Designed miniproteins, single chains. Designs and how they scored, part 107

Each design is a single chain, and the fold is of that chain. pLDDT is the mean over its residues in the fold that is shown.

## One batch from the design tools (miniprotein)

Design m3713
Fold by ESMFold2-Fast:
Structure m3713 (fold): chain A 100 residues (1-100)
Amino acid sequence: IYEEIKKIIEEMKKLVDEAYKQRRAPGLKEIGDILIKAAVESIGKTLEEMANILREALEKGKQAVEKAPEASDEETELAYRHAKIGIDYVEKLVEKKIKE
C-alpha cells in the first residue's frame, strides 16, 4: 500500500510541475485545495483508505488542470506554492501513518 501511495504522490508532483510550466494557475489552485481536503479527510483513516482518497484526488486534479486556462506569472507562482504546500501536507501525513 505504501508503494501505491508513493506512486500516486509522484504522479501528482508531475501533474503540478506540468501545470506550472503551462501557467495553468486555476488548475494549480484547485489541486492545492483538493490535496488539503484529501489530507484532512485522511485523518484517523488507514493507509488503505488514504490511498483511495488520494486516487480520487489525482483524478480530480487531472480534470482541474485540463479545464484550466493560462494565467499571469504572478498568479501561477502563488498557485504553485499552494499546490506544493498541499503535496507537503499529504507527504507528512503519510510519513506519520507509516511510523505508527
Scores: mean pLDDT 83

Design m3714
Fold by ESMFold2-Fast:
Structure m3714 (fold): chain A 67 residues (1-67)
Amino acid sequence: SHMLEENKKRLEEIKKEIKESDAPEELKERVIKTLEDYEKLMEEKKSESPLYVLTPVSEILKRLAES
């Protein structure tokens, strides 16, 4: 649960940085939507999926930023 809470907090911080960035609006919307879906998955699998809890949010964000 500690890892899940920490990942969720980092995700919220990343979302704020994206909203405040100078990135194109279309890219921001796409990234935020993906992060929202990821956040929901973390909540749903909080007790059964350590893989989702441990998956680095920064890795997903970097891949989306390159698109």
Scores: mean pLDDT 64

Design m3715
Fold by ESMFold2-Fast:
Structure m3715 (fold): chain A 65 residues (1-65)
Amino acid sequence: ATEELRKELEKIFKEFESKLSEDNANLMRATVERTVKSAEGYSEETAKRIVEAFRKVVETIVKNE
């Protein structure tokens, strides 16, 4: 579960990495690490919602840069 969550979050980050400022890229990398660390014991449904929420956050940051 945690390994799949990491891969999905890193995939989203990689997609947007080139469009992020250095500061926002560093913030998003830290967010991925904290999210994965906190996700131990989360259900697949919760993990899917986290992935969706992360994509929306990254898209919002990119749109406002």
Scores: mean pLDDT 78

Design m3716
Fold by ESMFold2-Fast:
Parts: C-alpha cells; sequence; structure tokens
Structure m3716 (fold): chain A 75 residues (1-75)
C-alpha cells in the first residue's frame, strides 16, 4: 500500500539521517509516492510523522509540505 511505502521511506530516511545524498534520493521517492495522494491528505500524513523525525529528515519533509501546499493552492 502507499501508506506502507511512505512508512518504509520515512524509516529509511531516519536510518540515513547523516547521508545528504541518500536523503535527497529518498525525498524524491517520497515526493513521487505523495504525488499519487490528494495534497491535503498527503500534508496531514507528513505532519503526523514530523514530531519523531531527525532535523535533517524534517528539513526534507518541510520542503515536501511546501511543494504540496503549492499544489493545493493551484486547485
Amino acid sequence: SLLDELRALIAEMERNADDEEKLDQLAKRLAHVLSQLDPAEAIALLEEARPTLPPRVAERVDRLIAWLRRQLAEQ
């Protein structure tokens, strides 16, 4: 499921929090999965995950939320 894929990607980002290149690649994969969801629902899912994320991972998630917010604003 998309939710299982999202959880797996977030977990992998947490495991690779010190690897900037891997985080960027994982963020691209996460963006692709999120593009298959409604932007508002995608934002809610990311916000639920944020409290437990390391700072470097949270930074990538913030960029994805900003991207989703722009998509939502265009609707």
Scores: mean pLDDT 81

Design m3717
Fold by ESMFold2-Fast:
Structure m3717 (fold): chain A 90 residues (1-90)
Amino acid sequence: ISDEELERLMDEIEARAAEVGITLTPEQRAALAEFLRRNNIRSLEEFLNMSPQDFKAAIADFSPENQAFLTELWLRLGIHDGILRIQEAV
């Protein structure tokens, strides 16, 4: 992922986080950027569609504080996306 692509992806994730009442600190933003870069996550879809197993493996080398933050962000955004999909089902 390029720095420009990473910044666009970060902006998309921050916008979705704001929809669920999450605002990222500079430290949390840096942790998210490192997570996306290390795991070659290129889109919001790839981030939200990670399996629990793949996500757990992806955060393993992060600090406990960053693991907790990334887990909370991933779960809350995934739940919100899932609810929206269910509401659109006939």
Scores: mean pLDDT 75

Design m3718
Fold by ESMFold2-Fast:
Structure m3718 (fold): chain A 76 residues (1-76)
Amino acid sequence: SEIERLQRVTDRVIELIRQGKVDEAIELARKEGDHTLADLLEGLRDLGFSSDDMIRAVRFATEQQIELIRRRQQEL
């Protein structure tokens, strides 16, 4: 499902951030078509946010996106 794919991509992105591989996390998000997540990570990196802050932001953004997907699926 769209939600399951989004969760898998998010988990891989978070793991790369934990490893200090923020640029690889951005590249992965872009490759998977999640340009919104890639742009968010690039902005947080450029503003000097910590890996822990980036992970919190990614988790929050993914939760909001999942809620929007669920709402769209219920309206169809």
Scores: mean pLDDT 85

Design m3719
Fold by ESMFold2-Fast:
Structure m3719 (fold): chain A 87 residues (1-87)
Amino acid sequence: DERRERARAIARHMHRLQKEHDHPVNRLSAAARAAVLLLDQGKSLEEALKVAEKVVNAKTEEEVRKIAKEGGLSDEEAERLAKEAFE
């Protein structure tokens, strides 16, 4: 699926850039997963990217959960992403 490939490419690009600036790998991984899940649900690349960017910049597990839910992910996926981002 081209949409999933684009989300993965963007997530990898973001990961490379932000690894250079000492961002935690788990937070970048959670952001990438959020983008892929949103594209899988039929959200646009633009919306998926916005949610991923917010997840990367989140400061707490609760903030990641809120961002994921506002982005359109289920409560279960939001909880999983929040824990992954700050584990």
Scores: mean pLDDT 75

Design m3720
Fold by ESMFold2-Fast:
Structure m3720 (fold): chain A 94 residues (1-94)
Amino acid sequence: SKYSEEEKEAIKKAEELIKKEGIKDEELKKELIFLYEVTVGVKRIVEGVYNTLSKRVKTEEERKELEEEKERILKKIEEELKKEIEKILEKHKK
């Protein structure tokens, strides 16, 4: 349920970007929507993995390290999404 809500919001963000940039190319629209959808899925997998790992550790220190590692990976995913959007837009700018 929460995943479906996050996916819906990601699609809305892609549609807003498409409108803002005045994109008319149907393939570019599909690429942007797909990129946002995939990013939500990747983040959900990362969150699920680290939540499972945190339940298996016995010390507060190990749990803190796992949380910090999760946050670093999620930030890298956001930065990669931003870079891929910029590359796609640059390729189709003229």
Scores: mean pLDDT 82

Design m3721
Fold by ESMFold2-Fast:
Structure m3721 (fold): chain A 68 residues (1-68)
Amino acid sequence: SLSREEQYRRLSRLLNEYAEKHKLSDDEIAEIQRALGGMVQGDPEGERRLESLLDKETFERVKEVLAG
């Protein structure tokens, strides 16, 4: 299982790469960060929002990291 620090590092890298690849605005990045925060806290709405904001492959990778 991944440490919480390693999970955060991997998530930060994954989301930074996604934002760069898709040339996301600061507002879009803020929405993703807020949705991820909700998902990490067990909020189903946060998970739903993140799924809508990311492509399926990237969302599944986020879920894998958080599962440890």
Scores: mean pLDDT 84

Design m3722
Fold by ESMFold2-Fast:
Structure m3722 (fold): chain A 57 residues (1-57)
Amino acid sequence: AIDELVEAMKAGDADGVRRAVSRLLGPDAGRRVQDAFLASGGDPMAALRAAVEAARA
């Protein structure tokens, strides 16, 4: 699951990022993290910050 997220981020695969996070944290978290990744132009740190916020909710 985490390996899938890392590979998707390295590839710039926003759909892969959403799928990996959805499996870990649920579909709402997956969408939120994908949105952060796209809005930042593929910044992995923006995606990780959004994932940490989603995990706390």
Scores: mean pLDDT 80

Design m3723
Fold by ESMFold2-Fast:
Structure m3723 (fold): chain A 90 residues (1-90)
Amino acid sequence: GIIELIKKMAEEILREIPAAEAQIPQLLADGQLTPEEAAEARAHLERLRRAAEKILKAKTIEEVKEIFQTEIGASEESIDKLIAALEKEV
């Protein structure tokens, strides 16, 4: 079902976060990111990590929507569009 698909996506996100974090020091050293941008990138990855971990523990689609709103700051409209798109593939 759709919840299983969303949880699979959350597992993939958790797997990719360490690789994304590993890129930040090099981008900072090369002057491609400012210290402020690097801090924002790390904060964003930490929010994604927390959201993904909570999604893996979620039991309903309503809990998933709440996690997207509280952890990611996604709008209700954006969340509803994402869910509708995923429902068409299940």
Scores: mean pLDDT 79

Design m3724
Fold by ESMFold2-Fast:
Structure m3724 (fold): chain A 65 residues (1-65)
Amino acid sequence: MIVSLSDEALSRGVSKEKVDKIEDEVGEHGGALLDTLSPEEVLRETTELFRKKADEEAEKIKKKK
């Protein structure tokens, strides 16, 4: 679930504001995909997109001074 991924991102140091933005962006993307993909495929794609965006934010934190 996206909620569980949000908790993981927060534990990795990603701010709540960035997590909320990622959730909104992923949700919007998932909604668009529902026109062409099954619910299972949408869940998989949105989960992968959330993880990618959360990883990018966590890496930015790790690379900061």
Scores: mean pLDDT 75

Design m3725
Fold by ESMFold2-Fast:
Structure m3725 (fold): chain A 99 residues (1-99)
Amino acid sequence: MDEIDRLIAELRKHDPELANEIEVYRAFLLIIDYLDSQTTDVNDKKRLLNSKIRILEEIKRLIEEHRPAMTPEAQAVADRLLELIDKEIEEYNKKLKEL
């Protein structure tokens, strides 16, 4: 099972509203992945990668906004999820520089 999916499921036990909002943004990432698979144009791929980065930054913002109201247990889950999101943003920024 994907670690991100597991962390979202754990977060849902503490903050179901936040977990639902994150899942909506993750659905947008899947749509962008589909669009990327349909193009060979470098400029379109760059635009789609920038869109993925913006969506991940928005997920990060939502988690950080909710974090102060969380229990310590929920904050630990949120912190791990933020770490994984930061790693994905770094990988997409590397891909963007290679295009």
Scores: mean pLDDT 87

Design m3726
Fold by ESMFold2-Fast:
Structure m3726 (fold): chain A 73 residues (1-73)
Amino acid sequence: SIELTPEEREQALRDAEAVFEEAKKAIENGDIQTASNLSVAAALLYALAGENDKAREVIKTSDELIKKAEEER
């Protein structure tokens, strides 16, 4: 397994949160392809940081928000 330093782990968590916020904005703008790509990137960053529960939550939350956005167009 690739092991991150504490500083790299903290940076990965910050990056994950920032990317997930961008994913939510993409959903709001109807850019579903960008939203899906950013959600996967955020989940991978959370997993890299050792936050596997958050990684799964990000994918689940994004899937639900995308479905809702598709229904409301």
Scores: mean pLDDT 83

Design m3727
Fold by ESMFold2-Fast:
Order: C-alpha cells, then structure tokens, then sequence
Structure m3727 (fold): chain A 78 residues (1-78)
C-alpha cells in the first residue's frame, strides 16, 4: 500500500505533506543528502500512515524537478 501526496512546505530536514486522501503529515528525512522538498513536489509514503498524532519510520519517495529520491523518513500524521 502506498500513500501519495503533495508537499505544502519544506526545509532542509522536514516536509509538510497533504495526501490525496486529505490527510496531512510531517515527514522528516533520515538522509542529509535528501533533495530539498519544495511546495508542489510529489511524495510517496510506503505502507500505512500512522494514526493521527503518531509517528513511524517509513520508506519515502520524493519527486522534484531535479530528480527522484527514495529513502527512509519518520512520518508524523496530523
């Protein structure tokens, strides 16, 4: 199962994401070489989203104009 969303805002370590099902999450990337996620970038989270207010480690893909990155992140569902 995968959850697809769009980045709403990001910094060097974290992105705020709105998923296509309407859920929001904060995603913190483990790899410091993860490309900077910017508003409008696509994010795919593998597996089930944590319950609201919970966090879990997930495999995350971010698609930017410069390329696609896949790595590990901590997903916190809002």
Amino acid sequence: MEHVGTVQAGDSTMAAVRFDDGRGALVRFEDPNTPLAEAGDRVVVEGELPAPGESARRRVTVETPQGTYTGWGIVHTL
Scores: mean pLDDT 79

Design m3728
Fold by ESMFold2-Fast:
Structure m3728 (fold): chain A 68 residues (1-68)
Amino acid sequence: APPLKSVEELLAELDELIARTTDPRIRAMAEALRATVERLVAGGEDPATVSELGQSGLDVIRRQEAQA
């Protein structure tokens, strides 16, 4: 399995997705996940836990994008 993405890489991928998507639902989900990741980082959550959550959320969003 590929290694977990860093928080920086996850935020960059979310920013890219938000910038390129034309689906307001996908954009809203990506913005919500980005805000959650930022809140967890600001709260001092373990970076590995944040990366795992962010990657799981991004995978769900990408699957929804593929179905849209």
Scores: mean pLDDT 81

Design m3729
Fold by ESMFold2-Fast:
Structure m3729 (fold): chain A 120 residues (1-120)
Amino acid sequence: SKEEEFIKKIETMLETFKEKLEDMVKNNASIKEIRETVETMLDLIEETLKKLIEKYKFSEEDRKKILEEIDKIREEVKALLDEFEASGDESKEARKELAERIEKVFEEGFEKIKEIIKKS
């Protein structure tokens, strides 16, 4: 179904994001690089979602709800990155915990987006 195709694309995007974030942490990427990568990936996700919403002819109300969930992910991830920078702890353990917390924000946000799609 159109819904199943949309959900599968969302799940693929989430897995790609997780893999990239994990690789960045393994390679000791700076917090600046992590922030820039997360913002770039959120922009790509938003544009992909906009195209899928148009392709499957979702309502303006559903479009707004989906994009509001992306904005919530942006704000929550920004808060996590700001908190991490304020802590001054750049240990491997702290970076791994940050990555896991960012991944959880994306997982929870994407589940809400999937619920909106299923109700449409």
Scores: mean pLDDT 84

Design m3730
Fold by ESMFold2-Fast:
Parts: sequence; C-alpha cells; structure tokens
Structure m3730 (fold): chain A 78 residues (1-78)
Amino acid sequence: MVQTISGEAAKVFLEEALKNMEKGETSKEAFEKAGKKALEADPSLDEKQMKEVVDQYYEEAQRNPEGTKKWLEAMVEE
C-alpha cells in the first residue's frame, strides 16, 4: 500500500492488470507478468519497487476482486 509507481510504467502495469482481471486471471503469476511488462516499458524502474506494487495489487484483488477491477478501470481510463 505504500509503494507507488508513476508515468508510462504505471500505465502499462494498470492496463495489463485490468486486462487480466477482465479475463478472470487473478493469479499471482498474472500480476507478476503485468509487472514484468511494466519493467520492459521502463527498464530504469527499481525491480524491488515493482515487486512490492505487484504484491500489493495481488492482495487487493484477492480481498476485493470487483472493487479492485473497478478501481483499475478508473485509473486506466482517466
């Protein structure tokens, strides 16, 4: 919850996470793949920070999948 990313990497991660959730893919592996794609978009990112972001979103998706999906939709579309 304390880790935040911004810019192009954040957008790539949020878009991939949303696409995965729309397909019903809420596994840890799906979120890790979204994180890897974000790192590919911006290789200057801290890999440890991205891992913490991946872990945070995975936990939120497990606790509140519908709320997490709607929040991702809002973040991607605005």
Scores: mean pLDDT 75

Design m3731
Fold by ESMFold2-Fast:
Structure m3731 (fold): chain A 59 residues (1-59)
Amino acid sequence: MKEQKERVKRQGEAMIEGVKLRHGDKKVIEEVQRKADEAVASGTLEDLRAAQRYAASLK
Protein backbone atom coordinates (compact mmCIF):
# COMPACT_ATOMS: atom_id res chain seq x y z
CA MET A 1 0.00 0.00 0.00
CA LYS A 2 2.61 2.61 1.01
CA GLU A 3 4.77 1.82 -2.04
CA GLN A 4 1.82 2.35 -4.38
CA LYS A 5 0.87 5.59 -2.61
CA GLU A 6 4.42 6.89 -2.96
CA ARG A 7 4.34 6.15 -6.69
CA VAL A 8 1.02 7.97 -7.05
CA LYS A 9 2.49 10.87 -5.05
CA ARG A 10 5.54 11.14 -7.33
CA GLN A 11 3.38 10.99 -10.45
CA GLY A 12 1.18 13.71 -8.97
CA GLU A 13 4.23 15.84 -8.20
CA ALA A 14 5.41 15.54 -11.81
CA MET A 15 1.94 16.58 -12.98
CA ILE A 16 2.01 19.65 -10.71
CA GLU A 17 5.42 20.64 -12.08
CA GLY A 18 4.01 20.47 -15.60
CA VAL A 19 1.06 22.66 -14.61
CA LYS A 20 3.41 25.19 -12.97
CA LEU A 21 5.35 25.47 -16.23
CA ARG A 22 2.12 26.05 -18.19
CA HIS A 23 0.27 28.24 -15.67
CA GLY A 24 1.56 30.92 -13.30
CA ASP A 25 -1.73 31.21 -11.40
CA LYS A 26 -1.42 30.05 -7.80
CA LYS A 27 -5.12 29.22 -7.62
CA VAL A 28 -4.98 26.97 -10.69
CA ILE A 29 -1.92 25.19 -9.31
CA GLU A 30 -3.60 24.77 -5.91
CA GLU A 31 -6.70 23.23 -7.51
CA VAL A 32 -4.60 20.71 -9.43
CA GLN A 33 -2.63 20.03 -6.23
CA ARG A 34 -5.90 19.31 -4.44
CA LYS A 35 -6.87 16.79 -7.12
CA ALA A 36 -3.46 15.13 -6.89
CA ASP A 37 -3.70 15.01 -3.09
CA GLU A 38 -7.07 13.28 -3.32
CA ALA A 39 -5.56 10.69 -5.67
CA VAL A 40 -2.75 10.08 -3.16
CA ALA A 41 -5.32 9.73 -0.36
CA SER A 42 -7.27 7.10 -2.32
CA GLY A 43 -4.04 5.44 -3.47
CA THR A 44 -5.47 4.55 -6.89
CA LEU A 45 -4.04 5.13 -10.34
CA GLU A 46 -7.60 5.74 -11.58
CA ASP A 47 -7.93 8.85 -9.40
CA LEU A 48 -4.48 10.00 -10.48
CA ARG A 49 -5.50 9.55 -14.11
CA ALA A 50 -8.64 11.62 -13.49
CA ALA A 51 -6.52 14.38 -11.93
CA GLN A 52 -4.12 14.32 -14.89
CA ARG A 53 -7.05 14.57 -17.29
CA TYR A 54 -8.35 17.54 -15.35
CA ALA A 55 -4.94 19.23 -15.43
CA ALA A 56 -4.69 18.64 -19.19
CA SER A 57 -8.11 20.28 -19.69
CA LEU A 58 -7.05 23.48 -17.90
CA LYS A 59 -6.70 26.56 -20.07
Scores: mean pLDDT 71

Design m3732
Fold by ESMFold2-Fast:
Structure m3732 (fold): chain A 87 residues (1-87)
Amino acid sequence: MEELLEKAKKLIKEAEEIRKEAEELLEESEEKEKILEKSKEVIEKAEELLTKPIGSEEELEEKKKKIEESEKLLEEAREILERHKAE
């Protein structure tokens, strides 16, 4: 379980960094709002993983699913941000 907790902490840190970059570098736009929304969702899901005790196989399966979903959201936010930074 150490690996999942480590991934959750990394997701929070990366999502906070993406949110900060979007707030500072991007003008008010629908794409900026999408980045902020996705990053917030990643942080909320990852924080939930860190705060709930791991006590069963069912909880392990659910946490793995949430990590994968959070990683996908973070990649989508990163892709939008990098697209704007490249211009």
Scores: mean pLDDT 76

Design m3733
Fold by ESMFold2-Fast:
Structure m3733 (fold): chain A 87 residues (1-87)
Amino acid sequence: SMLDRVEAELLRLYLAAAERAPEAVLRQIRDSLLGLLEEAGVPEDVRREVAALLEEFLREATSPDPDMARMAALLSRMSALIAAALA
């Protein structure tokens, strides 16, 4: 399903951040995820909120001392918003 594809990209983003992947890689995954949300017909207001949460995620992931628990919480919030929008 489209939700499964979105969940897979969110997990991919988290694992890439945990492995300290370059910012360019994290941004590519972000852009892929936002593209999937648009293809899935997720409303613009939800896409804007997810985009803001992704920027918070990338800011945390590229910090000198990333808070993995905070990143997990941000992904969980994005997942819940997307699941609700696709229901």
Scores: mean pLDDT 88

Design m3734
Fold by ESMFold2-Fast:
Structure m3734 (fold): chain A 86 residues (1-86)
Amino acid sequence: MEEERQKAIEELRKAADELLDYINSQIEKTTDPEKKEELRKIKLEVSSLYEQAIADLIAGADPEEVLARFQKGLDELKKKVEEILK
């Protein structure tokens, strides 16, 4: 159980870091101040999702279900990034 939870935490962190790196790259490329601000808000939402996923794991939620919900949340946030960049 502890090993499965630790592995889930590592996977959550890696997925969050990958999306954060992507968003940071887009912030650097964007010249529009409004788009930069919206992208920064999405970075905060990524952090919030990560904190919520860890809280769910501590509460005894299934690691695979937590990972699936977190990945779905990241996919929705990535979609928002793509909409902002249009």
Scores: mean pLDDT 84

Design m3735
Fold by ESMFold2-Fast:
Structure m3735 (fold): chain A 80 residues (1-80)
Amino acid sequence: NQIAMAKSAADNSRSLIDGAKKLGNPLAERLATESAIAVANSILGMMDPETQEKGRQELAKAKTGEEIVDITEKLIEEME
C-alpha cells in the first residue's frame, strides 16, 4: 500500500525533526530538514501533475522542517 509507505516515511521525518530540535544542533536540524524535503518530493512524485505543482508551491513557502512535514502529511491525506 503506497499510502501506508508514505505515512511511514512522513512519521520517520517527524521523528528526525523532533530529535534534531531536542539536540538544539543547527547541523542536525539542517540535515533533518533536507531529509524531510527529499521525502516530500518523493511523495509528490506519486501524485498527479496538478497536485505536484501545488505541493511544490507549498513546500517553497515552508521555513522549517516541521512545516515541511506538516505539508507532507497534508498531501498524504489528499491521496486518500
Scores: mean pLDDT 81

Design m3736
Fold by ESMFold2-Fast:
Structure m3736 (fold): chain A 67 residues (1-67)
Amino acid sequence: MEKELMRKAIELAKLSEESRELALKLIEEGASVEEVIEALSEIDEDDALAFELSYAVEKAIYEGELR
């Protein structure tokens, strides 16, 4: 369930192709939401990508589990 929510969040987030591929790969390897966000922060000096992903995850959870 969390893995599917993370995939949805990545699709919602306005990430570059490189950042999106990295995030999807990490999720497939069993990384947590926090680990994915940390990895994106390391490749981008601006934490904007981490912020976008964090908000997208929260939105995906609400849309998937709260009606």
Scores: mean pLDDT 65

Design m3737
Fold by ESMFold2-Fast:
Structure m3737 (fold): chain A 79 residues (1-79)
Amino acid sequence: MEVREEVYVPATEEAKKFGLSVKELSERVAERAKGEAKKIIDAGAKPVFKIYSDSEYTAKAIEKALKEAGAEVEVTVVK
C-alpha cells in the first residue's frame, strides 16, 4: 500500500512571514515531513511525497530528510 502526499512549500514567503531564515524554515519543514513519513511507515504503508518549493535549498533539505526516513520523493523547484 502507498500513501501519496503532495506538498507546496513557499519557503521564501513563509520565512519572511515567520521571521525565520530560509535555512531555519527548511529545518522545521524537513523535520515535520520526516515525522509524517514515519507515521505512514508505522501504519504499514509506503510514503511517496511530491514536493514543490520556490527554494532549491528547501527542496533538497526536505528530499534528504524524507529519503532518510524511508520515503520516496520527487522534488520540483517552482519559480
Scores: mean pLDDT 84

Design m3738
Fold by ESMFold2-Fast:
Formats: sequence, C-alpha cells, structure tokens
Structure m3738 (fold): chain A 77 residues (1-77)
Amino acid sequence: AEDLLAEGGAALLAGDLETADRLFAEGIRAQAPAVRAAVATLSPEEQAAFEAHLRALAALFRSLGLPAAAAELEKLA
C-alpha cells in the first residue's frame, strides 16, 4: 500500500496525473481499513482534527487534478 503511494508520488512528479491519481486512489483504498482501525483508538477531538486534515488533503488533490484519490480521502473523513 505504501509502495503504491510512493509510485503515485513518482508519477505525479513526472507529470503523469492519470497514473498518479490511480495509484494514490489504490494506495488510500488499500490502507483504509488500517487507518479506520487506528482512528477508532483516537479521542473525539483527535478524530475531528484527522477528518479536517483528510478534507484539506482531498481539496489539495482535487486542485492537483487527482479526483479519484481525493474521493478516497473524502470517504475516510
């Protein structure tokens, strides 16, 4: 899952937005169960801060032309 995010980053730096969007979306989706399990151990305040951070990252990803990755981040928030 982390390898998919690293490959997505490499594709983004190369200007291959379609490959970057796909790889980031796949990596986020693969990590989603582990992230949800970890978030469930947080306080309500920490959960709210994490959700706000994910929404900010989703907005950034949409602005970069990565809508599929942004949608997967929004599903985690």
Scores: mean pLDDT 82

Design m3739
Fold by ESMFold2-Fast:
Structure m3739 (fold): chain A 73 residues (1-73)
Amino acid sequence: SLIASQPESLRPTALYVLFQESKNEQELNAILEAAKQYLPKEQAVAVLEHILSQETNEDKKTAIQQAIEELKA
């Protein structure tokens, strides 16, 4: 996957790009699963919170925030 092929320092950017290009809930779920597969839970939360801090699109902010809450549960 795009996330797995990136250096650790670029994974936030790769995850951001995937969220930006996601068009439906199924694509968002696939991105979340990739993050869980290639990042530890706590690190995935930190990465998503970093992306959220730079996101300006309200729909994408909501999707990222939902993913963070799911990971924390």
Scores: mean pLDDT 70

Design m3740
Fold by ESMFold2-Fast:
Structure m3740 (fold): chain A 94 residues (1-94)
Amino acid sequence: SAISEEVARLIAELNQALADRAPEEEILRLVERLYEAGKRAVEAGDLESADAAGKALLMALSWAERNRWSPEAIARIRELVERMAELIREAKAK
């Protein structure tokens, strides 16, 4: 529950930051924190929270691309999206 609450809170914070058009650096910090929380969810066997984190990261990537963020910022979010997808895939293969 603690990890599921952390993931849900970070998703809500990320959604609010995107809606408020928060600075790129703030959104990137939330994206990185969400990735770390999603990774901990995978390690805890909470694949529902991990899937929610992965979906939110993909949403952030789509938003960054539509808003023409720097190539470096887009690449960083894409890297975290791909890492999260791989962790979830490997966990589901057990």
Scores: mean pLDDT 88

Design m3741
Fold by ESMFold2-Fast:
Structure m3741 (fold): chain A 71 residues (1-71)
Amino acid sequence: MLEEKLVELLKEWALESEERLQQARAALERGRALYESGSAEVVPGAARALAVAEEALRRAEEELRRREAEE
């Protein structure tokens, strides 16, 4: 359950402030661009790290939308 723990930690970190959420999003985009360019294809765990970061950001964005929808 290492991935789940990392997802939760990253989600909490990203939700700490709007700046951190934006930094997390920018980092994910940069990581994805490097992976797509082939720069990270030889690095063990690169795809897994991107999946963890993407899931964490997704959960953070869902939580933010949920809070915005609350009365």
Scores: mean pLDDT 69

Design m3742
Fold by ESMFold2-Fast:
Structure m3742 (fold): chain A 97 residues (1-97)
Amino acid sequence: ARERLREAAKRLVETLEKVAEKSKDEEEKDILLHIKESLEKLAEEILKSDLSDEKIEEAARILEEGVKRVEENEEDVEKVIEAARETGSKLSKIYEE
C-alpha cells in the first residue's frame, strides 16, 4: 500500500513537471508547479501518518487514477489542471478522515 502510494505520487509529480515544462504559458506553468508542490506535500503527510492500510490503499488508488487522467490529457493543460486539483481534493479528504 505505502509503496504504491509513494510510486503513484512520484509519477504524478513527474508528469505534472513534464506538462509544465512543455507549456509556453508562464501562468499555466506557475499553476501546475504550485499544484505539484501541494500534491507532493500532501502525499508525504499521508505517508508519515498512522492511517490504516485500507486508507493508504484508497489514497494510492486516487493517485493512480490521477496519473492516468493526467497522462491521457497531457496536451490539454486545462484538463491536466482539473484532474490534478480533483486528485488533491480527494486525497486531502482521505487525510482528514
Scores: mean pLDDT 82

Design m3743
Fold by ESMFold2-Fast:
Structure m3743 (fold): chain A 79 residues (1-79)
Amino acid sequence: MLSEEELQKDIDHALIYMELGSAKATMPSIEKSSLSDQQQTLEWLQEVLKRAEENKAPQDVIDEIQQLIDQIQQTIQQQ
């Protein structure tokens, strides 16, 4: 029997998956964008990561967000 709390967590997880999918699709463009755009993307991904951790998202989702953060941080450091 699903509680309202369990249903809300499922909805929140679905939103995180949608945002992650969008980030992955745009990543090649962001890597070639300005330093300012890369920093804004990094801040957004860090916010998504924090929200995923607070919402106890699956570890694979957290790991994937962290990989995107690491990729952008490495790109910024090379400039």
Scores: mean pLDDT 73

Design m3744
Fold by ESMFold2-Fast:
Structure m3744 (fold): chain A 85 residues (1-85)
Amino acid sequence: DEVAAALALLVAARPQEGSRLAAAYERILAGDTSPKTLGEFVEAIANLGLPGAGQIAVDTVRRINAGEDPKEALSEAILRAAGLL
């Protein structure tokens, strides 16, 4: 699937932060939408050091704070960070 492919690309490009992203995303898919876990995901995106990653992190925080489904917002952030959206 597209999100799994995007995560694989991010882990290949940035192993440490990409792995943190994948771990946080799996916890959120399992139902952990705590501010701590959402914050870990956003921080990992921002720390990728890829073009546009900081803006993706900011947009993701804004969407979650606006009450959007975290799973949808985070999947979209992963695709954007990998350049697939």
Scores: mean pLDDT 80

Design m3745
Fold by ESMFold2-Fast:
Structure m3745 (fold): chain A 77 residues (1-77)
Amino acid sequence: MDLQRQQVVDATRDAGRRLVDEYRDNPASVQAARDAERAAIDASVMDPDRTRQAAENHLGGARMTGDSLRWLEEQRS
């Protein structure tokens, strides 16, 4: 249990940091990524039995939002 929970938290935090780094040049994208990262971490520590699924769901949402914002920015180029 503890190892799986710690692994999910570490993976979630790492993925969240990559999202923040990827969109760092757009303040709105960075803020959205940070909020999603925090929500995923909070979800992963609150549900010991389903931490992985909860974290993945939140990270997936953040990723989709970030990708949409990046796609929009590329269209403006």
Scores: mean pLDDT 57

Design m3746
Fold by ESMFold2-Fast:
Structure m3746 (fold): chain A 72 residues (1-72)
Amino acid sequence: SSAQAAAGARGADLFAAMKAYDETVRKGQETIELAQKLAELGYREEAQKLIDSAQTEIDNARAAFDAKVAAA
């Protein structure tokens, strides 16, 4: 039925969004960890910019994922 096909398509789309979100969080967390090490070396301003950028990417990815969940 069209309803079953639509549910399957939404499930596949949501899973793809979950994978994209997971990858963005993982990359962002790695960047934050490396930036914290950069701060320990005395480059605090450069490190903070990297942390802020990575956090913004994570926040945007979460918002995009939440929007996909709400649309499902």
Scores: mean pLDDT 86

Design m3747
Fold by ESMFold2-Fast:
Structure m3747 (fold): chain A 117 residues (1-117)
Amino acid sequence: MEEEVEAYRKAADGLDQLVAFTERGLKAARENLDSPRAGDLIAAVARGVAEQLEKLSEELKGTPYAEVFRSLAEQARKAAEVAREDPEAGIKAMESLLETLRQARDDFRARAEELEK
């Protein structure tokens, strides 16, 4: 296996775990939207996602993908801030980010597969 293929596979696996974490967190947040703590719950999920994206950015340091993951981490941090004031808007921001994470995961998997040809 080429080093590039290994890096893309590792990124895809990390994103797959993040997608699963985000889906579980958003489901729990939606089930608790009527709670006074809903904003804090969504903000905690968004912060966890940002921390993992920052870790992926560091692991891919020196590649153009490092900046992509850093940008996604900034989006997650903004979603955490929004969620504290407006839990519903926070969920919508995280749903948008989740779609982007799914696309990135699939793109990294496709890239790894293409490089193996």
Scores: mean pLDDT 81

